Designed miniproteins, single chains, continued (2). Designs and how they scored, part 110

Each design is a single chain, and the fold is of that chain. pLDDT is the mean over its residues in the fold that is shown.

## One batch from the design tools (miniprotein)

Design m7803
Fold by ESMFold2-Fast:
Structure m7803 (fold): chain A 100 residues (1-100)
Amino acid sequence: MEKEEKQKLEGLKEIVKNMLKRNKKTASEEEIEKKAEELKKKIEEELKRARELAKAGRLSEAELEAVEAVAEGYELNKPEEGARKAMEILGEEGILPTLV
C-alpha cells in the first residue's frame, strides 16, 4: 500500500545519502528524493526482467538466489541487506549495479 511505498523510498533515500557521503558530495533533500525514485524504478525494472529470465530458465542457480535476496530485501525495506547477500552469492557480479 501507499505507506509501504513511502517506507521503501525512505530506505532508498538512506542509500543515496550514504553514496553521497562516501563520495564527499552534497545534495538537497529534493535531489536525494529524485535519486531514490530513480533507484526504485531501476530496481523494480531489473527485478521484473530477472524474474522473467528465471521463468524462462535462463538464470543460473546462484543468479536465482541473488534475485530472490534482492527482491526480499527490497520488500522488507532493507535493500542494502538484499544487495549484500546477492553480492556474496555472485561475487559482485550480476544484477546489482543499481544498488551501488
Scores: mean pLDDT 65

Design m7804
Fold by ESMFold2-Fast:
Structure m7804 (fold): chain A 80 residues (1-80)
Amino acid sequence: MRGELLARRLVAFLSQATGRELEILALEESVDAEGRRLVRVEFRDAATGERGTLVLDAETGEIVDADAFAQRLIDEIKAK
């Protein structure tokens, strides 16, 4: 599924850019009230056990929502 591929690519990118070993725990596709296709990805840092979640637009790969851990990873990349 395209949304799953975009989610996997984003987690791989975050892993490489932050130097962390991130593993995907779950992927879930949904449609919101506006008919927008979303993909939710749950992931874990293999070294620390910290867990994060991201919600992406399944067509564009745009980040729609991020939890505190996922947002910290995004901010670490943007600070470079």
Scores: mean pLDDT 80

Design m7805
Fold by ESMFold2-Fast:
Structure m7805 (fold): chain A 112 residues (1-112)
Amino acid sequence: MELSDEEFQRRFLFAIGIADRNGDGKLTFEEFRTLLRELGYDLSDEQAARAFALLDLDGDGVITAEELTAAMARYGITDPTLGEKLLNAQPLSLEEAAAVKAFFDALVAEAS
């Protein structure tokens, strides 16, 4: 992915805002797939399902803030508030946006 951190943040905030439109702070598989597509990741349904399974640690078919935080920690992101910020479409700093972009790049690579 060749997006700047600022462009990634803009696309992420837009995509997560429409994906988590019910405001419950959770992502379904379809919302997650839409988010990845808007961020410029050209994944097959099977690759998206593998990426989702890496985040959906309890297998309930939704990604919670806690699961997203735990998954990000496996990729070196130790901020316990970042998962909740992401799912609530809260603005990110450029440093947070860069970390989240690196996380999604790594997640997509592992799912491919």
Scores: mean pLDDT 73

Design m7806
Fold by ESMFold2-Fast:
Structure m7806 (fold): chain A 100 residues (1-100)
Amino acid sequence: SAEVEAAVRALADGVVTAAELAVAAGWSPEQLRIWAEYAGREAAEAIVELARRHGEDPRALAERFAAHVRERARGLSPEVQEVLEHALRALEREIERRLA
């Protein structure tokens, strides 16, 4: 669905922008990790709900979300990339927990 794809891209753009802003604001590594865990879990909830509403596979949607985040993270600082990878690991754990 074009609507679902647009929503997943918008969610990915929002997460990447938030990570960039947090790093630019000088958040500590501990604050960044706490935020990444929270952001990953929130993204998982949004993806599961979006998948449910549109009859799509939440795992496939999560994989597309992760791909969009990694694409958007190309050329960003290593610190931003590290924070985003932590968020994606939290997302994966939360998706697995919800679909177990």
Scores: mean pLDDT 90

Design m7807
Fold by ESMFold2-Fast:
Structure m7807 (fold): chain A 68 residues (1-68)
Amino acid sequence: LSPEERAQRTLEAVEANLQDMIAAQVPVAALETYARWMLEEASRSFSPEFLARLREVVERALAAARAQ
């Protein structure tokens, strides 16, 4: 896979995982803790550009969870 294809699949997998957790009624506080840990770990290995895209996906999912 190209780097862009790998990045896109990673973003889609993260979004799907967060949506599954929301559907399973995982508490928002636990989702926020998971998201914070994930972004911190990702910041050690990924480019700032990828991190911006990942953060956008995470923030969108958390906003949806908080709106429930």
Scores: mean pLDDT 79

Design m7808
Fold by ESMFold2-Fast:
Structure m7808 (fold): chain A 66 residues (1-66)
Amino acid sequence: SSIEEQIRQIVSMPDTALALQQISELVQQLRPDIPREEFKELARKVQEALLNGDRDTAVKIVLDFL
């Protein structure tokens, strides 16, 4: 999937804060009507995975959400 490849490229960025920002922007573009609380929960889970260096988990969280 082209979306999966894009997510994998973003989560592989060395700057975790920038990676989280780019994932947040991608999710908002693909799901513009997402409820605020669901978006916050997604962002929190992705941030934790990225801070732990668990890129595969970060990819799975984003894909399962989309």
Scores: mean pLDDT 85

Design m7809
Fold by ESMFold2-Fast:
Structure m7809 (fold): chain A 69 residues (1-69)
Amino acid sequence: SLEEAREELLRYMKEKGFSQEQIDAAIRVFEFLAERVGVEEALEITKKMIDGDLAAIQEVVRLRRQERG
């Protein structure tokens, strides 16, 4: 579920020593992605982005560009 995925993401980032501001930003990106690609895929993309995966970062940028109205 969305709530379980948010809890998983919070624990993942806390374990890696990220700040609360960074965690809040990642949760906002995750929620944006979950509406578009589904909860499971959004969690995986967000985790890869946190790990510095350039392809995951580029996917987020691509999706955000499509929202330009």
Scores: mean pLDDT 77

Design m7810
Fold by ESMFold2-Fast:
Structure m7810 (fold): chain A 82 residues (1-82)
Amino acid sequence: HMSEEEKEKLKKLIEEQFKELLSLVKSKSKDELEKLKGAKKLLEEIKEKIKASDSPEKEFTLELLKELEKYLEKKEKELKEK
């Protein structure tokens, strides 16, 4: 049901958020845990938007988001270990 423009916007949003999350976990800061919480919340919002969409790329985008979630979990574990 989504128009081509809506599909492009959704894909761009996902890619941009992915890039932002990568930048966040790459950056070294004292507030890494707070940034990580923000990133997780943002990721959850993106997931909900994708699940609500009729995109044929839905499964692909959800897989990308799962990968991001695992990356965030790994980063959180590193911070907790030290």
Scores: mean pLDDT 65

Design m7811
Fold by ESMFold2-Fast:
Structure m7811 (fold): chain A 113 residues (1-113)
Amino acid sequence: GTLEQLREAADRLLEAVRRESDPRIRRLVLDAVDSIIDALKNFLEGNITEAIGHILRAIGHIEDLRLLGASPEIIESLETMVRAVLKVSEDEELAKQALELLEELEEEIRELL
């Protein structure tokens, strides 16, 4: 299901970040994940306009990562996470579970900085 895809993408992202030596790439990954979390929080609050703004910021960070030469694993994992968040955005229970998973991922990435 969508939560399984999100968990698998999060696991792949964390492994890719562990292998990444460029601190700029690691920081932009954290910024992208933070923007995805902010989007999901705003979807849960029913603030759709703000949520879409955060999705656009996440997409911007993913494009910056592509320009820095981030691995395909980083790019594809973040794109999968954005798609998963959009899919769960209308299901409050799935969105809450996705948020918990993403907040755990964010803490793990922060520890690698």
Scores: mean pLDDT 91

Design m7812
Fold by ESMFold2-Fast:
Structure m7812 (fold): chain A 85 residues (1-85)
Amino acid sequence: AAEEVAEQVGREVGRAALALGLSPEEAEQAAEYGAKLTLQAIENGKVQDLADTLRRDAEEAERMGHLEAAEELRRAAEILEQYAA
């Protein structure tokens, strides 16, 4: 369950990186980092904090005109919020 949530969050973070114009290799690294942060947040009881951070990042991306990246970051936050509920 935790590993599946981490993989899903990482996947959306990687998609956001691609939407921002990062290379496939950089997007894969971003996805791995997002998954690692998710596992650490689950272990430390900080899932909601991570979701809040991703929602703020999505708002900033939207403000900068990166609408697709903002949508992927919102999906990552929603996955975390559903897990925390």
Scores: mean pLDDT 89

Design m7813
Fold by ESMFold2-Fast:
Structure m7813 (fold): chain A 56 residues (1-56)
Amino acid sequence: DKEEEEVRKIEESMRKGKESALKKGKSHVAEMMEGLGKAAVYAARLIARRQEERAR
């Protein structure tokens, strides 16, 4: 559903951003992208869960 699509998009963006940062030699940025990716996935899942709860 939308949750799976959002998670996939976040993971793809994180992967591309991390690869780009590594190519530029910015390891600290790559680490930041990884952390942000995890937070974004968590947020997307939380939003999906909230929407489901609101559909009571």
Scores: mean pLDDT 75

Design m7814
Fold by ESMFold2-Fast:
Structure m7814 (fold): chain A 81 residues (1-81)
Amino acid sequence: VVSLDEIKEKLEKEIAELKATDKRVKSASLEVTDDSVKLSLKVETEEGVEVEVEVTYTKDGVLSGSRTITRDGEVEVESVS
């Protein structure tokens, strides 16, 4: 079982590296609760195309994920188990 502190530390390092190397990343954030860590990532892949990814991690693994794609103001949401 991986601790939430280990997940948080790993994700913080990956976010810092990603922001430093890829200018397409518009925002990346972690929200930490007592039992979960939520990663929110926003990337502009092409002009007018924005992808938002949210993944929730628990000590027992990935709880939920979703991907939201915005193209020229139209929004599509995809949930990932």
Scores: mean pLDDT 72

Design m7815
Fold by ESMFold2-Fast:
Structure m7815 (fold): chain A 72 residues (1-72)
Amino acid sequence: VEFSEEEKAILLEILEKALAEVKARVSSLSPEEQLAFERELYARMEARMKAELSPEAAAYLTAVIQEALAEA
């Protein structure tokens, strides 16, 4: 899948915001709360990707996230 420059910028913004939120909260959460928080974060990232990226790019990234969650 090829990403436009605009889609790449959106993806970086989504990732940077997600990482900042994780860094702010993870150190104060229990392991169980961390898992719940991560699932909510991934759901928000997926929703934003579907809204702002092409259907093909969103589908590809959704599959990658689902695979990562299955292994984690």
Scores: mean pLDDT 72

Design m7816
Fold by ESMFold2-Fast:
Structure m7816 (fold): chain A 91 residues (1-91)
Amino acid sequence: MKAAEEEARERVIKALLEAAEEEAKKLDPEKAEKLLELAEKAAEAARAGDGEAESEALRKLAELDPEAARAILERVAAVNREVVAEIEAAE
């Protein structure tokens, strides 16, 4: 099941980065740059399996812009639910 876990992780990371890019387009350039930096740090932490660093990066995202962070986290949660449903369907 390691391959399925790695695939699931990459799908969630891709959703995080894509949502961050969409939200960045709606923000001031300086704030957009910081949001993308934090999203990249969260993605790197997720790939490394560092849940503490991932949580900290996501917390800083929420402090930077609560509305953008909510939109990003909602997208991530939706993709994570899809991945979990697919794993359950595979038995």
Scores: mean pLDDT 79

Design m7817
Fold by ESMFold2-Fast:
Structure m7817 (fold): chain A 68 residues (1-68)
Amino acid sequence: STREQVVEILESLGLDPDVPLGDQGLNKVDITRLQTLILNRFGVVLSDEQILTAKDADDLAARIEAKL
């Protein structure tokens, strides 16, 4: 599922899938890596704001699915 793949991506970057992304101290390099992995996996482009305002992996997955 999209959610399971998002969890795998977040965990591969050392991020917690159950914590708001904006609360995990992501810098621009972290945001760019996450955007690149999402683009490569789903063909979806997310903005910095869409990454930083995601409440958890489920919210991020829903944002990806909205663009599929």
Scores: mean pLDDT 86

Design m7818
Fold by ESMFold2-Fast:
Structure m7818 (fold): chain A 80 residues (1-80)
Amino acid sequence: SKEELIELAKKYLDLLNELMDLTQRLSPEARERILKRVEEIDEKINKVLETGSLDEQIEAFKKAVEELERLIEEARSLPP
C-alpha cells in the first residue's frame, strides 16, 4: 500500500540520519567505506523510484532499510 511505502521511506530517512551521525565519529577510512555503500543504496532507490511499480518501490525500501540496519551495526562495532 502507499501507506506502507510512506512508513518505509520515513524509516529509511531516520536510519540514514542515524548512520550519517555515526560516521562523523569514525576514522576517515571507515567513513569513506560506509559512504560508498550508502551511495550504492541511494542509486538503487532512485532507479526504482523513476521506473518501478508501487510493489517494486516497497521491496526496494525494505531492502534499503535492512542494508542500512546492517551498516549501522557495522559502524557501531568499529573503533573510533
Scores: mean pLDDT 85

Design m7819
Fold by ESMFold2-Fast:
Structure m7819 (fold): chain A 62 residues (1-62)
Amino acid sequence: IDKEGIIKELIEKYNLDESLRDNIINYFQSSAARYSETLRDPEVREQREKQIIEDLKKKLLS
């Protein structure tokens, strides 16, 4: 997957602070095998990125 493109897209789509880029990268990397494979599929990717971002907001931002 294009991790840099996905991270940029997530930051723009969910209006995140660019300082969170490393946190997003680390989250994908630490959960890499499952999440990376899931993000390969466009429809499933959108659903999973929403879940990932909500989890990140709860865990890292809230």
Scores: mean pLDDT 61

Design m7820
Fold by ESMFold2-Fast:
Structure m7820 (fold): chain A 84 residues (1-84)
Amino acid sequence: KEEILREIAEKVKKLLSVDVSKDDARDFANYLKDVLQTEKLSTETRRTISLAALSAQRMAEGYKEESAKELEKAHEEIEKIIKE
């Protein structure tokens, strides 16, 4: 539960702070989609992860700057959820 949210937060940080390829962004989007299917999460947490998945997919499609801002927002929301 908390562990998977921390893992997602670290992966988002890596995507934002390192020069990442479109393949890295695509792999992350697929990972988040799998989390949404396999993990029992609250509605708010699912919404945040869904938005992160969409942003990672857009980054994979070449919309890097716009997607980075949305991923930063998703990271902040995940950090807030972890602290509860």
Scores: mean pLDDT 77

Design m7821
Fold by ESMFold2-Fast:
Structure m7821 (fold): chain A 91 residues (1-91)
Amino acid sequence: SERIAEALERAIDALKAGDTEGAVEALGELLRLLGEIPEAVGLLPAVALAIIYAKEGDLEGALELLATVVESLRKLGILSEETAERLLEKI
């Protein structure tokens, strides 16, 4: 869960900075990490769509998808309440 939080934070920071390449790299790592967790497999389409939005320059759309991913990971118990709140405050 620490690596997932780190990948999310890197993706959010890159998207907010307009760093499309950094965002795609962090989102790709997030996609890989979530693919290793059976309970999180249902979130893969949202992360894949966030990569598409980032590549097309829709950074706000990518951030909105990540907010949904953070909330879902909180509900699944993969992210702590404190970590999820911190990440959502950045979005």
Scores: mean pLDDT 88

Design m7822
Fold by ESMFold2-Fast:
Structure m7822 (fold): chain A 68 residues (1-68)
Amino acid sequence: MSPEFRALEAVLRRDLEAFRAAVRELVAQGASPAQLQNLRDLAVALGREAGVPEAFLEEVARVVDEAI
């Protein structure tokens, strides 16, 4: 399973630690800032559509912003 897929799955499960681990794995694999920003936008959009709380989505965005 790709780190991107694991990150999106973590958002749906509201598992911030799993999301952080997936982002860290992407950074270790050489993901660009643009790729991480795209993942952030997709993760937030997917989470919002699935009814994940805004407070959690703010933490998701913060994890990516801190990794860039």
Scores: mean pLDDT 87

Design m7823
Fold by ESMFold2-Fast:
Structure m7823 (fold): chain A 70 residues (1-70)
Amino acid sequence: GGELDKAFKNYKENNTLKDLEDLYEQFEVHSKKSLEKMKEEGSDDQIERLEKQIEETKKDLEEEKKKLLE
């Protein structure tokens, strides 16, 4: 979606802590909505796969933040 895509593009272009934090916030919003929808419409296997993808993306974002703070 629009806000997450914009935040991702801004971070990739600018590589700033603020853009990364904005990306993290938009990802949290998007992932919550996607997970809620999957819990209503999807299977347990689909929910588990989405949860793993969310966790992996969050770990990647935390590693990026660590690199910017070093």
Scores: mean pLDDT 81

Design m7824
Fold by ESMFold2-Fast:
Structure m7824 (fold): chain A 91 residues (1-91)
Amino acid sequence: DVTKELAELLLEGTKLALELYYLENPDLSEEERREIERQFEEFKKKLEEIAKKSLKEFAEMMGTSDEKVVYEMKEKTKKLLEELKEKLEKK
């Protein structure tokens, strides 16, 4: 299911992006970290809802009738995820 795969890729990408962000910003306050964690939890819940949608339902939720947009998002997300993994490994 492309919608579920996209949701899983977005979740993994967000986790990696947060790890990179914390590495680049070691002086983040406890308050700032709590706010980031709150936003991540909200995003995770949104992704869980996306994962339950059909391809057509997700496309319509994004304001488009073109299911191809969801496939393009998946492809772009895969490329971004690979780039983020490389950045974390190389530092």
Scores: mean pLDDT 75

Design m7825
Fold by ESMFold2-Fast:
Structure m7825 (fold): chain A 95 residues (1-95)
Amino acid sequence: KEIDDIALEIADKVSLLYAELVQKNSKKEEQIKGFKEVLDYIEELAKKYGASKEILEEIEELKKNLESLSKEEAEDKIGEIVQKLLDEIREKLEK
């Protein structure tokens, strides 16, 4: 299914960016920069697939709050946003 290919592409790219920009970096400042780049990629995908204003606002809010979050909290919130985005893409493609 088209959604399965898109989901794999998104998962692969997010995992690659996370590994290179966040997991390889021990310094909080560098990890925050990495999380911002992951979120920028997710935001571009959200815009490309016409995601809801709600998802775009969640991405923007998370970007602003990254410095106040633990690595674990940031990872969890990114995962939630990706899942919501994939659900919306599925709904659009299955119409």
Scores: mean pLDDT 79

Design m7826
Fold by ESMFold2-Fast:
Structure m7826 (fold): chain A 77 residues (1-77)
Amino acid sequence: MNILVITKDAAKGAKYAIEKGVSPTVVKNDLEAAIDSLRKSKAEGLVLVDDNVEEGKKIGIEAFKEVGKKIDEIIVL
């Protein structure tokens, strides 16, 4: 299950993914870092630390698209 978490609190986002049974990768608001983390870790949970929800959604959606994965859930915390 592929989850995109957008949050100002990295620990809160990571906890959410773990409680859903998904391995998280935590990245700051950076598209290249998000893509790289999803490829290297094979993680199903992307926790994007962003103060701007719309920007975080855009970056997270593009990162999953670039790695060829469908997002099953988007959550804002």
Scores: mean pLDDT 83

Design m7827
Fold by ESMFold2-Fast:
Structure m7827 (fold): chain A 128 residues (1-128)
Amino acid sequence: STFEKAMNLTLKFTGKIIELIEDDASIEEILQEVHNWILELFRILGASDEQIKEIDKIAEQVKKEILSRLTDDASKQQRLQAIVDFLSETIKEAYKKGLISEEQAKILSKAIGALKLELLGWLSENPD
């Protein structure tokens, strides 16, 4: 199902993000990987090339706003919060502009919830 494909991609992506944080990757590098992942997730949900182009613009704007609030010395917890904020705001703006359906927004919210739980679990075992 589309839901299962979205969940499987989310789990694989979560592992990638953990590796980037463990390797002290910059917040800019982390958010770029998140940006690439959310576009792939929208493609799985059936977004057209035109919709992906508009979502890409939204994601770039949201990413710029989040990066303006963070420093390179951001803690693990601050980095996790930035990822969640970036994803939540991008989905909210895409839905507001009619680029995704309510059903697609619900699947994306569940995917973000799963990612957040996995990242918080990792953080509890690997604190700052």
Scores: mean pLDDT 84

Design m7828
Fold by ESMFold2-Fast:
Order: sequence, then C-alpha cells, then structure tokens
Structure m7828 (fold): chain A 65 residues (1-65)
Amino acid sequence: TAAAREAFKRRVVREASRAVAAGASPEDATLAALEAAEEEFRRAGDEVGAALAREGRARVLESLA
C-alpha cells in the first residue's frame, strides 16, 4: 500500500541518516538500512514490508553496477 511504502521510505531515510552521521558512505548506509528494515519486517511477520526492502536493496545495487 502507499502507506506501507511511505513508512518504509521514512525508516530507510532515518536509519541511513544515522549511519552517515556515524561516518558511513551514503550508499553503504542505504544498503545497511534496507537490510535492517527487511530483517525487522520479517521478524514482525510483515511479508509485504520485507519484499519492499528487498526491492529497494536490488535497485540500489543496480545503481552501483
């Protein structure tokens, strides 16, 4: 849903911003945030959220290729 996508993007931005503040590159920070989000969604039983995180990670990896 649109709400799930917005919540996912907010989470990724928040986690990536924290990692960048700690010295990570924007790309590494985004990948780490997406991996963490997928794991959290999986633990919560949110298969849609986990799929969105996997898709986001694939797109970031594509942009780095």
Scores: mean pLDDT 76

Design m7829
Fold by ESMFold2-Fast:
Structure m7829 (fold): chain A 92 residues (1-92)
Amino acid sequence: MMASLSEVPEEQGALLARLHRVYMAAMIHKLAGDNESAGILFQLTLALLDRIDATGAFPAPLPHSSRPFTREDLVELKEEIKKELKKIGAEV
């Protein structure tokens, strides 16, 4: 448990912060009935999740979450977002 953090990529923290902003924006647009903007933002959220998955660094602390972001959380969130995209495609 010493000196295991020789490289902490700033990219991971930036991706997690961007993930939260984009996902919240997607949910707000969905609640407002703006399915086109919500769809674009959900697709961007999936792309950010793919980038986070590619870093392989789990568990990761979330800047505005009460729990660390695990690989299981990433998989679960991807499935929820895919489900939301499917609903949006059915409603437009």
Scores: mean pLDDT 69

Design m7830
Fold by ESMFold2-Fast:
Structure m7830 (fold): chain A 144 residues (1-144)
Amino acid sequence: MEHLEKGIELLKEGRYEEAIVSFHLAILEDPDYAEAYAYLGLALNKLGKYEEAKHYAEKAIELDPDYALAYAVLALALTNLGKYEEAIEYAKKAIELAKTDEERAFGYAALAKALEKQGKLEEAKKYREQALKLNPDFELAKEA
């Protein structure tokens, strides 16, 4: 759908508030569109709205339990909410469910951030390097 694609382009440009509007329009057209909820959560993470990001990532998982990006977005939100052990488990699940190098890169980036917040800096560095190797644009999943 045009609104999802436009939202992703805006997200890549750092235009997070405009991306959110596009993702809401995608959801309005298809309320069961798990991808739109996951990307909405990612944009909300980028704006520091971690509770809202968690809510929409959980909604994406309810709609599609096998959607790797939704677990990575949830892990990023949980990391920023201080729930590091839960974040690590969901980031690992994102890596396990990943169908593409982009999805796997998101999972590795989320895992690296959670490990970094636990003080496991060497492990975090390894997964961060794996994320960058698979997708040089992994910034979409890195640092909410």
Scores: mean pLDDT 87

Design m7831
Fold by ESMFold2-Fast:
Structure m7831 (fold): chain A 80 residues (1-80)
Amino acid sequence: MAEALRLIAEKAAAAGAPEEVVALIRALADAVAAGDLERALALEEELIAATGKLSDEEKQKVLAAIAEANAEYAAALAAA
């Protein structure tokens, strides 16, 4: 969901993930929000390629951001 992707991008940026990865996640969130499936798929391919170039430390920062964002989003849904 676009909201969850935006939260992931915010957490990744706060964790010090590379700017190009954060930018791709934000662009993906925008494409999903717009219903632009073709652009969303292209951005997923770019994100996979970009994350493949990351160091293990950078990958861990991105994974931690995803886990934190998913936990916050799940908690928000449960509280509603």
Scores: mean pLDDT 78

Design m7832
Fold by ESMFold2-Fast:
Structure m7832 (fold): chain A 97 residues (1-97)
Amino acid sequence: EKQLLAAEAAGYLHTAAVFSGNEELRKKARELADKIIKESENPSQAAAAFVAGALRAVGILLESEDPEKALETIRQHALDLARQAGNEELVKLAEEL
């Protein structure tokens, strides 16, 4: 349960990092996502949650005419998911966005 929330949060952060051109954040988000997926009780479900988070973030970017507001929305979703997951590394990473 918490692992799926963490994977989804990592997906949001990965998309935000790619869109903002933040290569350091992208690398950290991907490494943390890979760790969460590998350590998950169901790696396939965790991978699906990561993809879902990434795609939802893309949707937010496509629907917004203001990229800065879109990134703020993505950051807030990632923070909320990371906090629910109790994953401090993801919380800190979302704060870097």
Scores: mean pLDDT 85

Design m7833
Fold by ESMFold2-Fast:
Structure m7833 (fold): chain A 58 residues (1-58)
Amino acid sequence: SMNVEKAAKEAIALVGFQHPELSLEEKIALAREHARSLGFTEEEHLEYVAEAVRQSVK
């Protein structure tokens, strides 16, 4: 089943491989939208995914 950790890994791959040209702010916005598309609506889950993306970038 989908969980927030899997959503974070998918978001990292999405922003890293499909959208490497985006700014960190844009990557975070896209990652949050990806999490919402998977059914995560709680701010704590959206922030978990955003923080995973922040830590994954250079």
Scores: mean pLDDT 83

Design m7834
Fold by ESMFold2-Fast:
Order: structure tokens, then C-alpha cells, then sequence
Structure m7834 (fold): chain A 60 residues (1-60)
């Protein structure tokens, strides 16, 4: 289902990482300290299926 969430909350939900770690990884990976706080619409059901890709993207 589609939900409007902050990007950091999507990463926490998908990976199970704590919010502070997810926030730091997103800020570092995207080079934008505001990136973790950006609101996005995501299909959370689909996000679970894409966990490996999301994790790989954050780890570079």
C-alpha cells in the first residue's frame, strides 16, 4: 500500500535499523543532510520485496 513517510522512516521499516543510524547513512550516502527528512510516497509492501536493493543502495 502507498504511504506518505519520511525517507528515514522507510529505511527503518525496511531494514530494521535504528532511526539515528538510518538517518546518518542517508545523509552520508546522498550528500544531503535534509534527505532523511524528505517525505516520499512508497508502497511498503513492495519495499519489503526490495529490501536487498534498498540496503545495497545505502551501503554504496
Amino acid sequence: MMEKMKLVDVVVHVTGADRESAKALLAQHLGDPKAPEVEVEVDMSKAYEQIPGVVAGLKA
Scores: mean pLDDT 64

Design m7835
Fold by ESMFold2-Fast:
Structure m7835 (fold): chain A 98 residues (1-98)
Amino acid sequence: SKVEEIIKAIEEGDYDKAIELLEEVAEDSEPEKRRKIRELIRRIVSVDVALKLHRIAIEIERTFLGISEEEAERLEAELREIEEEAKRELIEEVLRIA
């Protein structure tokens, strides 16, 4: 199903694919459901942008501020946990809209 494809895209971190599939569902949806889908798309965009900015910040700290490799690895592990939590919340919202 389209819902299963969207969930898989989110699980794989393919946020662009999840957004594309959600936009397809929105086109054929009633106004109230379409509004909820657009709100979900905005949340996915916000998550993707936030994760990209955090990765850039870690690279800046590693390259220019000279943090230890151990500290960089900790920050990357924390970011992975944040991403997994965000994915779980996004999947719950997909299931509520479905």
Scores: mean pLDDT 88

Design m7836
Fold by ESMFold2-Fast:
Structure m7836 (fold): chain A 90 residues (1-90)
Amino acid sequence: SQKEELLKLKEKVERLIKLLEENSPVEEILEALKEVYLELTGDEELAEEIIEGLRKQIENEKDLEKFRKQLIEDLKVFLENLEERLKELE
């Protein structure tokens, strides 16, 4: 069901935010992000291409810190939108 799909997506987004806030290794963050894109697209090849593109953009520790900070803010907004949509599907 649509509700079950959104709940799975929410769980993956919440896990990714936690990994980002805990300063987890970049590879663990990218794997968790890939799982979010896989839930969003249903396309493993597209998810892999997105992650490879992001990996190439993270050249140093400063880029990683900027990426983490931006992604946390974006994911929190996305999570709020998911919560609102789930509330409408009761």
Scores: mean pLDDT 83

